# Designs tried in a protein design run: designed miniproteins, single chains, continued (5). Part 54

Each design is a single chain, and the fold is of that chain. pLDDT is the mean over its residues in the fold that is shown.

## One batch from the design tools (miniprotein)

Design m17850
Fold by ESMFold2-Fast:
Structure m17850 (fold): chain A 73 residues (1-73)
Amino acid sequence: MLEATVRGADGAVITARGATEGPIAGGVSADGSTTALVSTERALTAPPGAVVGATMTADGSTGPAVLLGRRVT
């Protein structure tokens, strides 16, 4: 669920998008480690598909990434 934390950061967008689109939440749930890595590493280096990764990087500042895996998993 991670809604409280997600909304705390740029999560308001992720919460709405994650609830509506689900790929953001689903990605973290399934690829908790991969998503965190993509958000933290690939968001900075990833070129075209890093749009969502950029937002996750801000949330991957330890709080939301950890909680997202814990809640969504």
Scores: mean pLDDT 34

Design m17851
Fold by ESMFold2-Fast:
Structure m17851 (fold): chain A 72 residues (1-72)
Amino acid sequence: TAVREGNAALMEGMRAAAEGDYETAARHLRRAAEHLRGTPDQPRVLRDLAVVYERLGDLEAAAEARAEAERA
């Protein structure tokens, strides 16, 4: 299911972030946000993605992810 796939991607993204691999974390968290679209969990995942983008120095992508979370 989309929720199951989203939760799996979220776990992989959080693991990558804990290991300092923010590029891999961003890929998994974006996938998680897509699968969790329309669920209460999507805004939180988008905020986590924004933090990862800040770690990468991509402030524009971070701002976009936060704006997306506020609209979700």
Scores: mean pLDDT 87

Design m17852
Fold by ESMFold2-Fast:
Structure m17852 (fold): chain A 89 residues (1-89)
Amino acid sequence: EELIKKLEELTQKLVRIMGEKGEPVEATALALRVIGLLWEAEQYLKEGKEDEAKRFLLEAVDEIMEWAKRYGDEELLKQAEEIKKQIEK
């Protein structure tokens, strides 16, 4: 649950950066993709299917990392990398 909250926070920061760079449509598309992946992860966690939940969390963090690299936000990228390490444990 805490990992989902952290990924939601990173997504909100990234969406703000993308909007500030004049890409609100891409920001909306990213938000919809990530929130969908996080919702799937939460449903699997409620079912006790931790391995399936981890798969969706990894897809979400990889999506965030790709866009963070494109916008050159090294701090956001590092935060996403730390979350990825926590998911992989």
Scores: mean pLDDT 82

Design m17853
Fold by ESMFold2-Fast:
Structure m17853 (fold): chain A 65 residues (1-65)
Amino acid sequence: MSPAERLLAALEEHRRRLAADPSLSEDEIHQAVAAEGARLARELGVPPAERAAILRRVVNEFEAE
């Protein structure tokens, strides 16, 4: 699995876990996903362009509910 694919999978799972917590607002979930995305992108060596594309995809999947 590529670093970008690992980042996408990890952020989708992180979003699902946060969305299961009724005490968190949508804004708090979005901020937490963005922060985790920045951290994991640095750890996995994902380029900025790929990171931006992955974050857009995760946000769109969250909003599709």
Scores: mean pLDDT 74

Design m17854
Fold by ESMFold2-Fast:
Structure m17854 (fold): chain A 87 residues (1-87)
Amino acid sequence: MKEKLYEEGQKLIDEGMQELAIPDADPYKSKDLAIKGADLLVKSGHPQEASDKLDQMAKVMEQYNGPKEVVDTLRDKSAKYRELAEK
């Protein structure tokens, strides 16, 4: 049911954020986990939260001088989910 999708989505986003906090963090792995989690949040009916979480991760990556391509991908996905929330 939707509640299970929401819980799994939150767990994946949290795992992506934790991946950024460890030594030798892989920003591409963090991005992939966050996008998968955000997709589950959208499917559970929470596109605004998905957008907000991806925007937060993009800001954290930008502060740590993460790859521009990763930051741009997260921002693009955040914007698309924000647009879905307005429908």
Scores: mean pLDDT 82

Design m17855
Fold by ESMFold2-Fast:
Structure m17855 (fold): chain A 86 residues (1-86)
Amino acid sequence: EIEELAKKAIETARRDGAESPETMELLKKLYEKAVASGSEKDLELLIETLAELAKLAALEAGYSEEEAEELAEELRARLRAALKAA
């Protein structure tokens, strides 16, 4: 269920934009489920989904694929560090 939700968020972002209302609603549901479960697997899935959405947003804003990938990697590292510190 949570994996399907993450997949739908990414697919919706590719179709309608990373900051579209539909993408944001799916991301909100994913965030709520991942935080409520607290499992490392679910939190990692949330981090990967956020990184992919950040990459898509950067590409939509006109950044290169290389720049978008760098931004996604930086976000993944920051989010993983934040969750381990919590």
Scores: mean pLDDT 81

Design m17856
Fold by ESMFold2-Fast:
Structure m17856 (fold): chain A 74 residues (1-74)
Amino acid sequence: SKTLSNFKKIFSKLPEKDQQILLDKYGNVDNLFDKLQKYESLIYYSGSREELEKEFIESFGKAKSTVLKILKEL
């Protein structure tokens, strides 16, 4: 399990512009962390993993590239 404090450290290392895109969409770091934890649970238990991963990533819209960077750091 990934702790919120470790996630906040990773988030603070992102470019300021990328941080702002995510904060504009999710309101705060805690909410963004909750969304990413729910995604990890979803793909772990899914028989249609690739399709659900695609749908989840597409749901981030303009923040898609930034979310992919965060997932690589986790």
Scores: mean pLDDT 67

Design m17857
Fold by ESMFold2-Fast:
Structure m17857 (fold): chain A 100 residues (1-100)
Amino acid sequence: SKQEELLEKFREVAEKLSKEEIEEILKFFKGIIELLKNGASVAEIQGLIEQGIRDLKELNYPQEVIDFYEELRELISTMSQEEALELFEKLLEELEKILE
């Protein structure tokens, strides 16, 4: 599935990030999960990801990281709130595994 492909791509991208960068992404995904649990729409989450993409571009993050977030934004546009929540919980689990 596109979700499985995105999760695999995320694992590869995360290996290129510093511990500090991984911890910031962890905080960001935890924030998104809390918003979704509190009834935030997928459109609101897309807006947050779009702002995150702009910040990553300004900070000169690797293009592969930017491409991941652009694909994530597009994928969640096809998802329900429940499906988006499940995806972010899976992404959070992958980050927690990388942090030792």
Scores: mean pLDDT 83

Design m17858
Fold by ESMFold2-Fast:
Structure m17858 (fold): chain A 89 residues (1-89)
Amino acid sequence: SEEAAEELGRLLDALRRALAADPSADPAQGQKAVDHLERAIELARRGDMDGAMDHLSLGGEYAVAALGALPPEVQEELLRAMNALRRAA
């Protein structure tokens, strides 16, 4: 679904901004979160909503590991991405 891929892209952009803004963020965990979200976007574009959701879940876990807690902007985009994947499934 292109809609789900676009919402995942907005989440990825919000995460990248949050990682860049936080000097205490773990760069290795942050890169793993980015890699999983990029894979979720690819899978969503190919119509694999289950695979996209699995990678979104892993990306979220690594994002929490990198940042300690997700800032509100990232939480909002995460909810939008999850809802888009659920509608596309």
Scores: mean pLDDT 89

Design m17859
Fold by ESMFold2-Fast:
Structure m17859 (fold): chain A 99 residues (1-99)
Amino acid sequence: VQELRDKAKKLLEEGKYEEAARLVMEVIDSGDTSVSLLAAEVAYKLAEAGKFDLAEEIVNRVLSIDPNALPVIFGYAAGLADRLGLTETAEAYRKLLGI
């Protein structure tokens, strides 16, 4: 998971949002629920960057495998809040994620 997290972070840092989303979705599609926190972090960065379609696809895929994966919803919400300048709301959701 840590290796996947580092790779996803590097892709996001390079602005390769589609590649980062695909990497995470491939792991989710394999049924590995241990990546829920990584998926939350990627959804956060995608929503913050305005890539809402990709962020929502990650959220929906995670929830289809694990309906109780609340962290991915919190990640998406935090990214949206940051993009809209709702700093206090974004901080609250990031705190729930532990990031």
Scores: mean pLDDT 77

Design m17860
Fold by ESMFold2-Fast:
Structure m17860 (fold): chain A 81 residues (1-81)
Amino acid sequence: LREEIEERMRREIEEARKEVEATAPPEAAKEITELIERAAKLYGEALLALAAGDEERARELFLEAQRLIAEAGRLYEEALA
């Protein structure tokens, strides 16, 4: 299950990066892509924490990843405006 989630997330992140690079202005695309990549790393760390039984650590990492995704979304929306 965890490996399956990691594989799906990795593929979704790769697809999102390609879409951002194709559609956003170059300056915005770089920043947005970096935020997406950082969020992906935190999701991976959160899954590792869950596997280790550290539910509180996993929760903190998921929240930080969500914050980065929200920031990336705001920048993407601004770039399209």
Scores: mean pLDDT 77

Design m17861
Fold by ESMFold2-Fast:
Structure m17861 (fold): chain A 99 residues (1-99)
Amino acid sequence: MMEEMKEVLEKVIEKLGLEEEEKEVVKKALELLYEKDPELAELLYRGLKRVLERWEDYDEEEKEKLRKLLVAQSKLIIKLHEENLSEEELEELVKELLE
C-alpha cells in the first residue's frame, strides 16, 4: 500500500473513533485490496480523501453511518480475498450486507 493512502486511512480511522479491533480490520482490508485489486484500492483512497476534505460538513449521524459502512466493507473485502468464496458463499454474503 502507498504511504500516502495509509496516512489518509489513519486520519479517517482517528476521526471516526474506531475501536482497536475495527482499526485492525480496516487496515488489513485496505492492504489486501491494494495487493489484489489496486484499481479498487485507488477508488477507495479517493473516497477517503474526499471524506477528510469534507469532514466538517458531516453531522454526527452521517459520521456514524460512514464508520459503520467502512467497517462493514472492510470485513467484506477480507472475506472475499482470504476465504476463496464459492458463488453460493458470495450470494449469502451479499444477503448479509442487504441488512
Scores: mean pLDDT 73

Design m17862
Fold by ESMFold2-Fast:
Structure m17862 (fold): chain A 68 residues (1-68)
Amino acid sequence: SQLEQLELKRLVLQIALAGEDLVIDRIKASNQPQDVKDQMIAQLQASRDALQAEIAALQAQIDALKAQ
């Protein structure tokens, strides 16, 4: 179904977001100075924000189909 296709697309993006979160966790656990960690995390934040926006757009499409 169209709903199932959208849910699968959302799952793929959720896995990508989880991957970015793992990288951030590894940076936080590292022995780098805090300012270096903050800078590295900030560089990943734009990518993370883009993935969250795409997931939100898919969720809106899923919600619209379920409201029919």
Scores: mean pLDDT 87

Design m17863
Fold by ESMFold2-Fast:
Structure m17863 (fold): chain A 56 residues (1-56)
Amino acid sequence: KREELIEKVDSIKNLEQARTFLETDTDLSPESKQRLLEVYETHGLDALKTGLRALL
């Protein structure tokens, strides 16, 4: 299950796909989701993907 989620994270190409993944495939708190989106704004998509992998 974690391996499949990591594959999905690796397939994310843009912010809209990242938001969909956060809402559909994760049960993270709203605060954690907002922090990951803030990471995207500050450090970009690769940093967001790294944060997602760390929380899975």
Scores: mean pLDDT 78

Design m17864
Fold by ESMFold2-Fast:
Structure m17864 (fold): chain A 78 residues (1-78)
Amino acid sequence: SRHQELLEEIRRLLDEARALAVEYLRANTTDPAELDAIIAQLDARVAGLLAQLEKADLETLEKAREAAREILAEARAL
């Protein structure tokens, strides 16, 4: 369905952004425990957002996809 397609696209965009953000953090964080804590917080926040989006209408999902594209663009600029 369109709903499932949008959710899958949002997950892919956020996964790519996460990979880039983690790469940046590894290069700029000297404390492994601090890095692990930041990644855990990011992952928990993303999981919570995706759970809420499962209940969202198509218009909300389309806006969320646009936001995810912007997040990815910011991550690519790191």
Scores: mean pLDDT 86

Design m17865
Fold by ESMFold2-Fast:
Structure m17865 (fold): chain A 100 residues (1-100)
Amino acid sequence: MEGVEKLKEGVLFLLELLKKAVEENKDLPREEAKEAVREKFKDDPELQAFLESVLDALAPDGYFDKEDILAFANTLKELFSTNPEVIEKVNELIKLLESS
């Protein structure tokens, strides 16, 4: 289904944003992550709204700290356990969090 491929693309994009924030040793502001989502998926308002709602749920205080990013990574491992591309990116993110 086209929707499944779009969701996977959105999730991979969020993982890359979080990975970059961890590599730079900075807290990611929720609003900055939302702006990146809107720019990346400007032609898909439904995917934007979905990903923004995920960001709101995972960063209720407006920032992704290392604990929030780790919780998100573990949630994605459960939800996308059968998707090797997502699992690989999640494991990369967890390794960076544990090494920083």
Scores: mean pLDDT 77

Design m17866
Fold by ESMFold2-Fast:
Order: C-alpha cells, then sequence, then structure tokens
Structure m17866 (fold): chain A 72 residues (1-72)
C-alpha cells in the first residue's frame, strides 16, 4: 500500500541520515586519534595515551552502532 511504502521510505531515509551522522563522527574521531598519535610518538605522555584510549573506545562504539543499523 502507499502508506506502507511511505513508512518504509521514511524509515530508510532516517536510517541513512543516522548512518551519515555516525560516519561523520567516525571520521572526526579518526582524525583526532591520528593527531594525538603523532603527539604521543614525540612525547610519550601518559595523559595523551589516556585520551587516545578514550577516543578508541568511542570509535569502537560508533562502528558497532553503524554495523547494528546496517544489519537492521
Amino acid sequence: SAERAAEEAARKAALAERIRELDARRGELVDQINRLLEEYKATHTPSIEAQIDALLDELVAVEREIRRLERG
């Protein structure tokens, strides 16, 4: 029916938008991690290592959410 087709299209559009937002966040996290990794190579500062670890945890969570949305 037209109603079901419209609801399906709306759900697909909302899903695509959420995936795009998560993909943008993934890109931001990767860029930030790479900047901190270069700083860590130069300094070996424990606070920078802790920041990298926290961002890696967030990256894993974002990637897991993207995979969940892509499977549903």
Scores: mean pLDDT 89

Design m17867
Fold by ESMFold2-Fast:
Structure m17867 (fold): chain A 82 residues (1-82)
Amino acid sequence: KVRELLEKAVEAARKATVQTVDDALKLIGEAARALGEQTGDLEGFQGFYEALKAQAQKNPQQAPGLLLSGAEILRGYAEAYE
């Protein structure tokens, strides 16, 4: 279920360090894609993920906090669609 993917993404983002940002981004991307499929807004959620990825790559030191915020936003969307 999308909620389980989002919970995994939030957990990965919460534990993320500068060295594990790519692992957290992969899980966030999977959750964003699943949420896009569930809501019918694949382009919007893919755009959100790509923007988040670009910001994380541009600001590696701030990336862990940025990814956590992004994952929490996606979780909020999933709760609204339950």
Scores: mean pLDDT 80

Design m17868
Fold by ESMFold2-Fast:
Structure m17868 (fold): chain A 81 residues (1-81)
Amino acid sequence: KRLVRVNTAAADVDTGDGSYTEGAPREAALGEEISETLTVKTADRDVTVTAAPVPSDGVTHRSEVTSGGHRFTVVTETVLL
């Protein structure tokens, strides 16, 4: 099976200095559905963010999620191995 490297990162939009918190990279099968969970540090607490499901198809996917009263931009980068 062809493998894909998956890197997921999230940034707080509401208080955002534009910095992304990166999750641990992983490998997935080509076409596998990916939904990663990240812990993002905000000004005074950690917030758990779960990405919207995206295919591991060799392109970068962007979504916006709301968690803990904050809006987050989530980027899932998928790269063919």
Scores: mean pLDDT 80

Design m17869
Fold by ESMFold2-Fast:
Structure m17869 (fold): chain A 80 residues (1-80)
Amino acid sequence: SPPLTPLQTLVFLAAVESEVYVAERILASPNPNLALLRRTIDSGLDMIDYLEANADLSPDQRARLDALRARLAALRAKAA
């Protein structure tokens, strides 16, 4: 399959950032829905894997993606 376009890559990166934000907000809620948190984290990780496989990432985009992966990993540890 052809690689993602630059615009598609940016849209997908924004989607990953949104999933991380949503996951952090779920965990910060008074009674966190841990099942929803785990699903949101898994969705974010799947999007990261898709970007790594299909996008031609700039160094700055790769660093941004690595930071997002680290944030999701930290959330996953807290959701266990």
Scores: mean pLDDT 88

Design m17870
Fold by ESMFold2-Fast:
Structure m17870 (fold): chain A 106 residues (1-106)
Amino acid sequence: MSLSRKELLKIAVESYEKIEEILKKEEFTEEDKEEAKKAIEDLLEALKRLNAPEEVIKLFEDLLKVYNSENPPDNEVFKLLLEKVYNQKEVKELMEELRKELAELQ
């Protein structure tokens, strides 16, 4: 599928915002974990196609490896790992840059 840069930016921003919504919930359920996985997968694919820094890509790839491991962590541990990645300085700075670019595209 040949997506435009604007479409990739929209996917990345919307996926990151979905992760934020999930993290704001009082309880982290199995359904929230599955939604988080999908949002991480969509975000990662968009970031790779946008040629994002390898350091940020690796953070989300490592998170997906933990999710897909033979002995995945429980929901609370996964939520803490996701929150840590979401709040990394490099991740926040990149997502703010992508949000600004998306807002300037008309």
Scores: mean pLDDT 84

Design m17871
Fold by ESMFold2-Fast:
Structure m17871 (fold): chain A 88 residues (1-88)
Amino acid sequence: MLFERIEANKALRDATLAAVREAIRVMKEGDEKGDYETAAKRIEELADANPVPEVAEHLRSAAEAMKKGDSKTALAHIFGALAVAIDL
């Protein structure tokens, strides 16, 4: 039971860290290209796919910041998601 729970938590953490890395990549690409709408949509998809409510909330906030062309605020929210992921 405990070992299976540790493995499940590791899988969830690894998947969440992968989503955070993808969100950073998408945010940077959107900022470099000025394509904030496409970046926001992809980050929303990452939020919807993530089962951790706090991670999903941070990623949705990042997507909303991207819709406003505010990549710095988006990055801050993505780092919030990273902090939650590290503690999983």
Scores: mean pLDDT 82

Design m17872
Fold by ESMFold2-Fast:
Structure m17872 (fold): chain A 69 residues (1-69)
Amino acid sequence: SEVEKIAREAIELLENARKKYPEHKEEFDRGIRFVEGALGEAKLNPEKGVEIARYAYEAVKTLIERIEK
């Protein structure tokens, strides 16, 4: 599904960022938990699933950008 694809891409971004910035592992691990929570919410609200997943993806991008400066 598109929801699963977006979430997978978000998690891959976080896993790659964790490898580049291991000192920020805790922040990226929290990001992964956030994406997993968004997937749970998408399952409860399938009509908004893609919107929820995209919101989580954008939050992940913002986190990575903040750490990269």
Scores: mean pLDDT 84

Design m17873
Fold by ESMFold2-Fast:
Structure m17873 (fold): chain A 79 residues (1-79)
Amino acid sequence: DEVIVTGQADTKANRDRMYQAMLEEAERLGGARVEQRGLGVTLVFPADAASPETRERLRRLFERLDEAGAKLVAALVTP
């Protein structure tokens, strides 16, 4: 099972900020990967790493990114 979190930025600068933030979170999650397409950035990590603490960190991260013009588009858990 994987958790897939996608953010969409409104500018290249905000996309680069989002990409760096997701790379830092990926380093904490073990087995995570980050993918970039245009202004979108996707973080993929094992569902077993989706602890309440990880979810709270991601919520706070996207709250900060949203203040800067980057928004959470989708958060999906695959079976």
Scores: mean pLDDT 73

Design m17874
Fold by ESMFold2-Fast:
Structure m17874 (fold): chain A 86 residues (1-86)
Amino acid sequence: MRPTIEELIKRAKEAAETGSVEQVRAALDELTRAIISDPNLTEEQREEVLKIANEAYAAIDASQTPEEARRIFLEAVEKIEEILKK
């Protein structure tokens, strides 16, 4: 599971550079789904990631530009990566 999540994080960071709002949202959805399905994560880690993802979803949906959506998404991905870093 961990290599798949790392691949999704890499894809997410790429989407944060040039992606559309739809691509950013899809990448966040894939990453979140992979994390909540990972049996190696604790309930605390899953809960913290879900909180970050839900806040990012709301902010992305409220964004008026692709640049703002990408910024929100990148910040969320960086926070998620820090939780999973060990």
Scores: mean pLDDT 78

Design m17875
Fold by ESMFold2-Fast:
Structure m17875 (fold): chain A 74 residues (1-74)
Amino acid sequence: MPSDEELLEGLLELARLMREAGLSGEQIAQMLRDLARKEKFSPRLQAVVDAMVAALEAGASLEEVRAVARRGLA
């Protein structure tokens, strides 16, 4: 099974690809929220996704979102 760290890197790469495809931070946030609900992530990873979603909805850059996510797993 992939680790929380490996799953997080996958989510960050997915967010980058969605941004490159022209999706807004709000659209990316919604897709991450839906994915977290479907995949039943660990409580720790779900809390990190919630923080990423909040940052994206607040207009944060992907660099800021990555930093928030990395701090959440530390």
Scores: mean pLDDT 82

Design m17876
Fold by ESMFold2-Fast:
Structure m17876 (fold): chain A 81 residues (1-81)
Amino acid sequence: LKELLEKIKELAKEIEKNKDNKEKSKQLLGEIGRLAAETGDSRIVRLVFEAIGAFEAEDYEKMKELLEELIKEMERLVEES
């Protein structure tokens, strides 16, 4: 879980660096989705799908908020482990 969290944090940071590159952001969101699925937590998976939906709607502020919420939820799960 901690390893998945660290990888997702790195990918979210890469999205921030490449916010003008929509193709790269889409690829990075797909990787985050794959890692989130490995947690088996339906809440975490839902947050990723909502972030992807926000990205497709070109609501990048909402996408960023959802990714931040995802990271906070994963940090909570790591603390509970």
Scores: mean pLDDT 78

Design m17877
Fold by ESMFold2-Fast:
Structure m17877 (fold): chain A 81 residues (1-81)
Amino acid sequence: MLSQEEVDLYARIMVQEAERMIAEAKEKNAPEEIIEEYREVKRLAEEALTQDTEAALKTLEEAGKKMREAKRRFEEYLKEQ
């Protein structure tokens, strides 16, 4: 089982990744729907930092699923350019 410190580190990394992807999506003029999905990932990761380990792990699992979907949609958008 991951420690609280490891979960918090994972959440901070996810916030940074989401911020990076939001910036990249904006630079590439991605649809607002894709940008909003990355914003939701950031929101969930930030929420996980305020939770206990068990709740944070569940929130980060949801954030991870949304991050994968957002990246998939962004990659599809880039291929259609």
Scores: mean pLDDT 85

Design m17878
Fold by ESMFold2-Fast:
Structure m17878 (fold): chain A 94 residues (1-94)
Amino acid sequence: SMKEIEEVKKEILKLHPELTEISGALIVELKEHLSLLIKRIDELLEELEKEPSAENQERIQRLKQLKKELEKRRELLEKVIEILNLQEEDVLRS
Protein backbone atom coordinates (compact mmCIF):
# COMPACT_ATOMS: atom_id res chain seq x y z
CA SER A 1 0.00 0.00 0.00
CA MET A 2 1.04 3.65 -0.42
CA LYS A 3 1.13 4.12 3.36
CA GLU A 4 3.65 1.26 3.71
CA ILE A 5 5.84 2.81 0.98
CA GLU A 6 5.73 6.20 2.77
CA GLU A 7 6.60 4.56 6.14
CA VAL A 8 9.61 2.72 4.63
CA LYS A 9 10.68 5.93 2.82
CA LYS A 10 10.55 7.80 6.15
CA GLU A 11 12.61 5.08 7.89
CA ILE A 12 15.20 5.08 5.07
CA LEU A 13 15.50 8.89 5.35
CA LYS A 14 16.07 8.52 9.13
CA LEU A 15 18.95 6.09 8.40
CA HIS A 16 20.25 8.15 5.43
CA PRO A 17 19.36 11.82 6.05
CA GLU A 18 21.57 12.83 3.07
CA LEU A 19 18.91 11.37 0.74
CA THR A 20 16.16 13.77 -0.37
CA GLU A 21 14.48 11.37 -2.84
CA ILE A 22 13.85 7.62 -2.69
CA SER A 23 13.62 5.76 -5.99
CA GLY A 24 12.83 2.10 -6.66
CA ALA A 25 16.42 1.49 -7.81
CA LEU A 26 17.76 3.01 -4.57
CA ILE A 27 15.39 0.84 -2.50
CA VAL A 28 16.71 -2.30 -4.28
CA GLU A 29 20.32 -1.14 -3.71
CA LEU A 30 19.63 -0.50 0.00
CA LYS A 31 18.10 -3.99 0.37
CA GLU A 32 21.22 -5.51 -1.22
CA HIS A 33 23.46 -3.49 1.15
CA LEU A 34 21.39 -4.68 4.15
CA SER A 35 21.76 -8.30 2.95
CA LEU A 36 25.55 -7.87 2.76
CA LEU A 37 25.63 -6.36 6.28
CA ILE A 38 23.53 -9.27 7.64
CA LYS A 39 25.93 -11.76 5.98
CA ARG A 40 28.91 -9.95 7.59
CA ILE A 41 27.20 -10.13 11.00
CA ASP A 42 26.56 -13.88 10.52
CA GLU A 43 30.27 -14.41 9.74
CA LEU A 44 31.27 -12.42 12.86
CA LEU A 45 28.77 -14.35 15.03
CA GLU A 46 30.16 -17.69 13.79
CA GLU A 47 33.72 -16.63 14.71
CA LEU A 48 32.74 -15.22 18.14
CA GLU A 49 30.72 -18.36 19.02
CA LYS A 50 33.90 -20.48 18.56
CA GLU A 51 35.46 -18.78 21.64
CA PRO A 52 32.79 -18.32 24.36
CA SER A 53 33.75 -15.63 26.91
CA ALA A 54 31.84 -12.93 28.84
CA GLU A 55 33.16 -10.27 26.42
CA ASN A 56 32.23 -12.35 23.36
CA GLN A 57 28.77 -13.11 24.82
CA GLU A 58 28.13 -9.34 25.13
CA ARG A 59 29.30 -8.79 21.52
CA ILE A 60 27.17 -11.73 20.33
CA GLN A 61 24.08 -10.26 22.05
CA ARG A 62 24.67 -6.83 20.46
CA LEU A 63 25.25 -8.34 16.99
CA LYS A 64 22.12 -10.53 17.28
CA GLN A 65 20.06 -7.45 18.17
CA LEU A 66 21.56 -5.47 15.26
CA LYS A 67 20.91 -8.41 12.90
CA LYS A 68 17.26 -8.59 14.04
CA GLU A 69 16.82 -4.85 13.33
CA LEU A 70 18.50 -5.12 9.90
CA GLU A 71 16.40 -8.20 8.99
CA LYS A 72 13.23 -6.26 9.89
CA ARG A 73 14.38 -3.36 7.67
CA ARG A 74 15.21 -5.79 4.83
CA GLU A 75 11.73 -7.40 5.09
CA LEU A 76 10.10 -3.94 4.87
CA LEU A 77 12.20 -3.06 1.78
CA GLU A 78 11.35 -6.44 0.18
CA LYS A 79 7.63 -5.79 0.76
CA VAL A 80 7.94 -2.33 -0.84
CA ILE A 81 9.79 -3.81 -3.85
CA GLU A 82 6.94 -6.33 -4.33
CA ILE A 83 4.34 -3.51 -4.11
CA LEU A 84 6.32 -1.37 -6.60
CA ASN A 85 6.69 -4.29 -9.05
CA LEU A 86 2.91 -4.89 -8.98
CA GLN A 87 2.28 -1.14 -9.48
CA GLU A 88 4.70 -1.05 -12.47
CA GLU A 89 2.86 -4.02 -14.09
CA ASP A 90 -0.47 -2.19 -13.65
CA VAL A 91 0.97 0.98 -15.28
CA LEU A 92 2.33 -1.05 -18.23
CA ARG A 93 -1.09 -2.72 -18.73
CA SER A 94 -3.00 0.57 -18.70
Scores: mean pLDDT 72

Design m17879
Fold by ESMFold2-Fast:
Structure m17879 (fold): chain A 78 residues (1-78)
Amino acid sequence: EAARAAILEAVDNATTEEELLAAARALLREVPKEDIAKAIAAALRVIGELIEAELTGKPRAEALARAQEILREYIESL
């Protein structure tokens, strides 16, 4: 399960929005073709959470933790 291992490691080690977005891009490259639509949906949810945090003044750490949770939930659903 190279795709899961690599992406989960990247998600768990992400401490910035840039690192988390890099993990989301890796998700789109490494997942099976049949799961690409779900991977795109997960990436859009992450982007939506970060945009909402910026617009509402939500703490960056809280937004990042929420985005990490979204990616973990997707990876665990594979």
Scores: mean pLDDT 71

Design m17880
Fold by ESMFold2-Fast:
Parts: C-alpha cells; structure tokens; sequence
Structure m17880 (fold): chain A 82 residues (1-82)
C-alpha cells in the first residue's frame, strides 16, 4: 500500500495548503513568507519520495503532494508580489 513516507508528505502538503489559506485570509504577509522555504523543502522531499517509490500507490501519493505544494507555493508567491 502507500508507504509511511509518502503518506506523511501528502498530509504535510495538505497542512501547508491550510496554513496558506489562513495566512491569506488574515493578510499575514510574514506568515506567507515563512511558508515559502517550507513549501520548497516539501516539494524536493516529495520528488525524492516519488523517484524512490516502490509501489504505484506511494508514487501517486507523492505526486499529489508535489502538485499541491507547487500550486500552494505559486499562490503564495503571487500574493507576496501584489
């Protein structure tokens, strides 16, 4: 089934996406800036887990985490530019 590592990175991606929504709703630019390095680290970690995945389920979980984190990072960067 899904590896613990792939599951953990998927959960963390969801958590960071929620943190982004909270920061955006509060207009907390400092909190948004603090999310950028965390999202970048998560993206790299998700890519490594995806490349080393032994099952299709683990690969898909890591891919979902990477996509969500990349989307969240793009949105956070756009909020900081405006």
Amino acid sequence: MVSKEALEVEIEASFLAMEYEIARKLGDLERLRELLPRLEELIERAREIKENAETEASKKAAEAAEELAELTLERAREELER
Scores: mean pLDDT 85

Design m17881
Fold by ESMFold2-Fast:
Structure m17881 (fold): chain A 76 residues (1-76)
Amino acid sequence: MSREELEQEIRRSLVLIGLSVLKIEQKHGPPLSPDQARQTAAWARKMAQLAADAGMPQSVVDAFLAAADEYEKLAK
């Protein structure tokens, strides 16, 4: 409707797509190198911020932050 409302809907859609990709990757993805794990953790943190900015539930933000922590542990 308004430009601001459309931007918010786009952000929410991107976050939901990202969450779906993350869940598939965690269950079925190949083992990551330490560099790949660091890059994935950085992406997950950016997605958590996008989810927060889009006003999504805290559970969605927490899911991305938890994934970032797990990938950071994998990277060492």
Scores: mean pLDDT 78

Design m17882
Fold by ESMFold2-Fast:
Structure m17882 (fold): chain A 65 residues (1-65)
Amino acid sequence: SDHARRNALIDELIAELKDESLSEEERHRLLSALYLLMSGKHSIETAEAVARGELPPLPEEELLL
């Protein structure tokens, strides 16, 4: 189901974000994707595209709210 797929991607992004070798740009993209999935504001496909760098990340201000 979409819900199960969303939860699986959230778990994957959380695991990736534990990698201390990530660049600031990579971390920003992954955090943006995680925020989009957890907030339920966008489709899974949109969040995946953000994580891959195919779409711009959210402004940092959005990640602090």
Scores: mean pLDDT 80

Design m17883
Fold by ESMFold2-Fast:
Structure m17883 (fold): chain A 59 residues (1-59)
Amino acid sequence: SPLDEAEERILEEYRRQAEVLLERGSQATTSDEQLAVTKEMLQLVGDTVDQLIALRQAA
């Protein structure tokens, strides 16, 4: 369905951005750097969930 295709695109963008954050996390040498990456990951998750909710509410 058009919703399934739009959801897949949102999740593909999430996976792409999550991979970048995972790479940054692997390079983090301090707990403060690791916490900063964790915060960005939580923000990415929140933004992705908001996009999925908005998509389903618009349908």
Scores: mean pLDDT 87

Design m17884
Fold by ESMFold2-Fast:
Structure m17884 (fold): chain A 93 residues (1-93)
Amino acid sequence: MLEEEARRLLEEAARLLAEARVEAERIEEEYGKDLSDPELAEELERIKKISEEAARKREEAVRLFREAGLSDEEIAERLREAGELARRLVEEA
């Protein structure tokens, strides 16, 4: 049960990371590199909050995997797989 919950949290974190990356690419296309735009600051704060939520879910997943008895190497593998999922979700957007 703990491993299944951890996998769900990693999948949710991967989706949030993909969302944040797609939004960051949209902002780069819309605003370019003009970091002085006040509207850009609000959009960046929104992306930051999404990224922070993803980080919290990832940290909770790692904790649950350790409680389930997974080794650090096995946890690293799950994290790599979640990163690949996030990358694929960005490519499909």
Scores: mean pLDDT 81

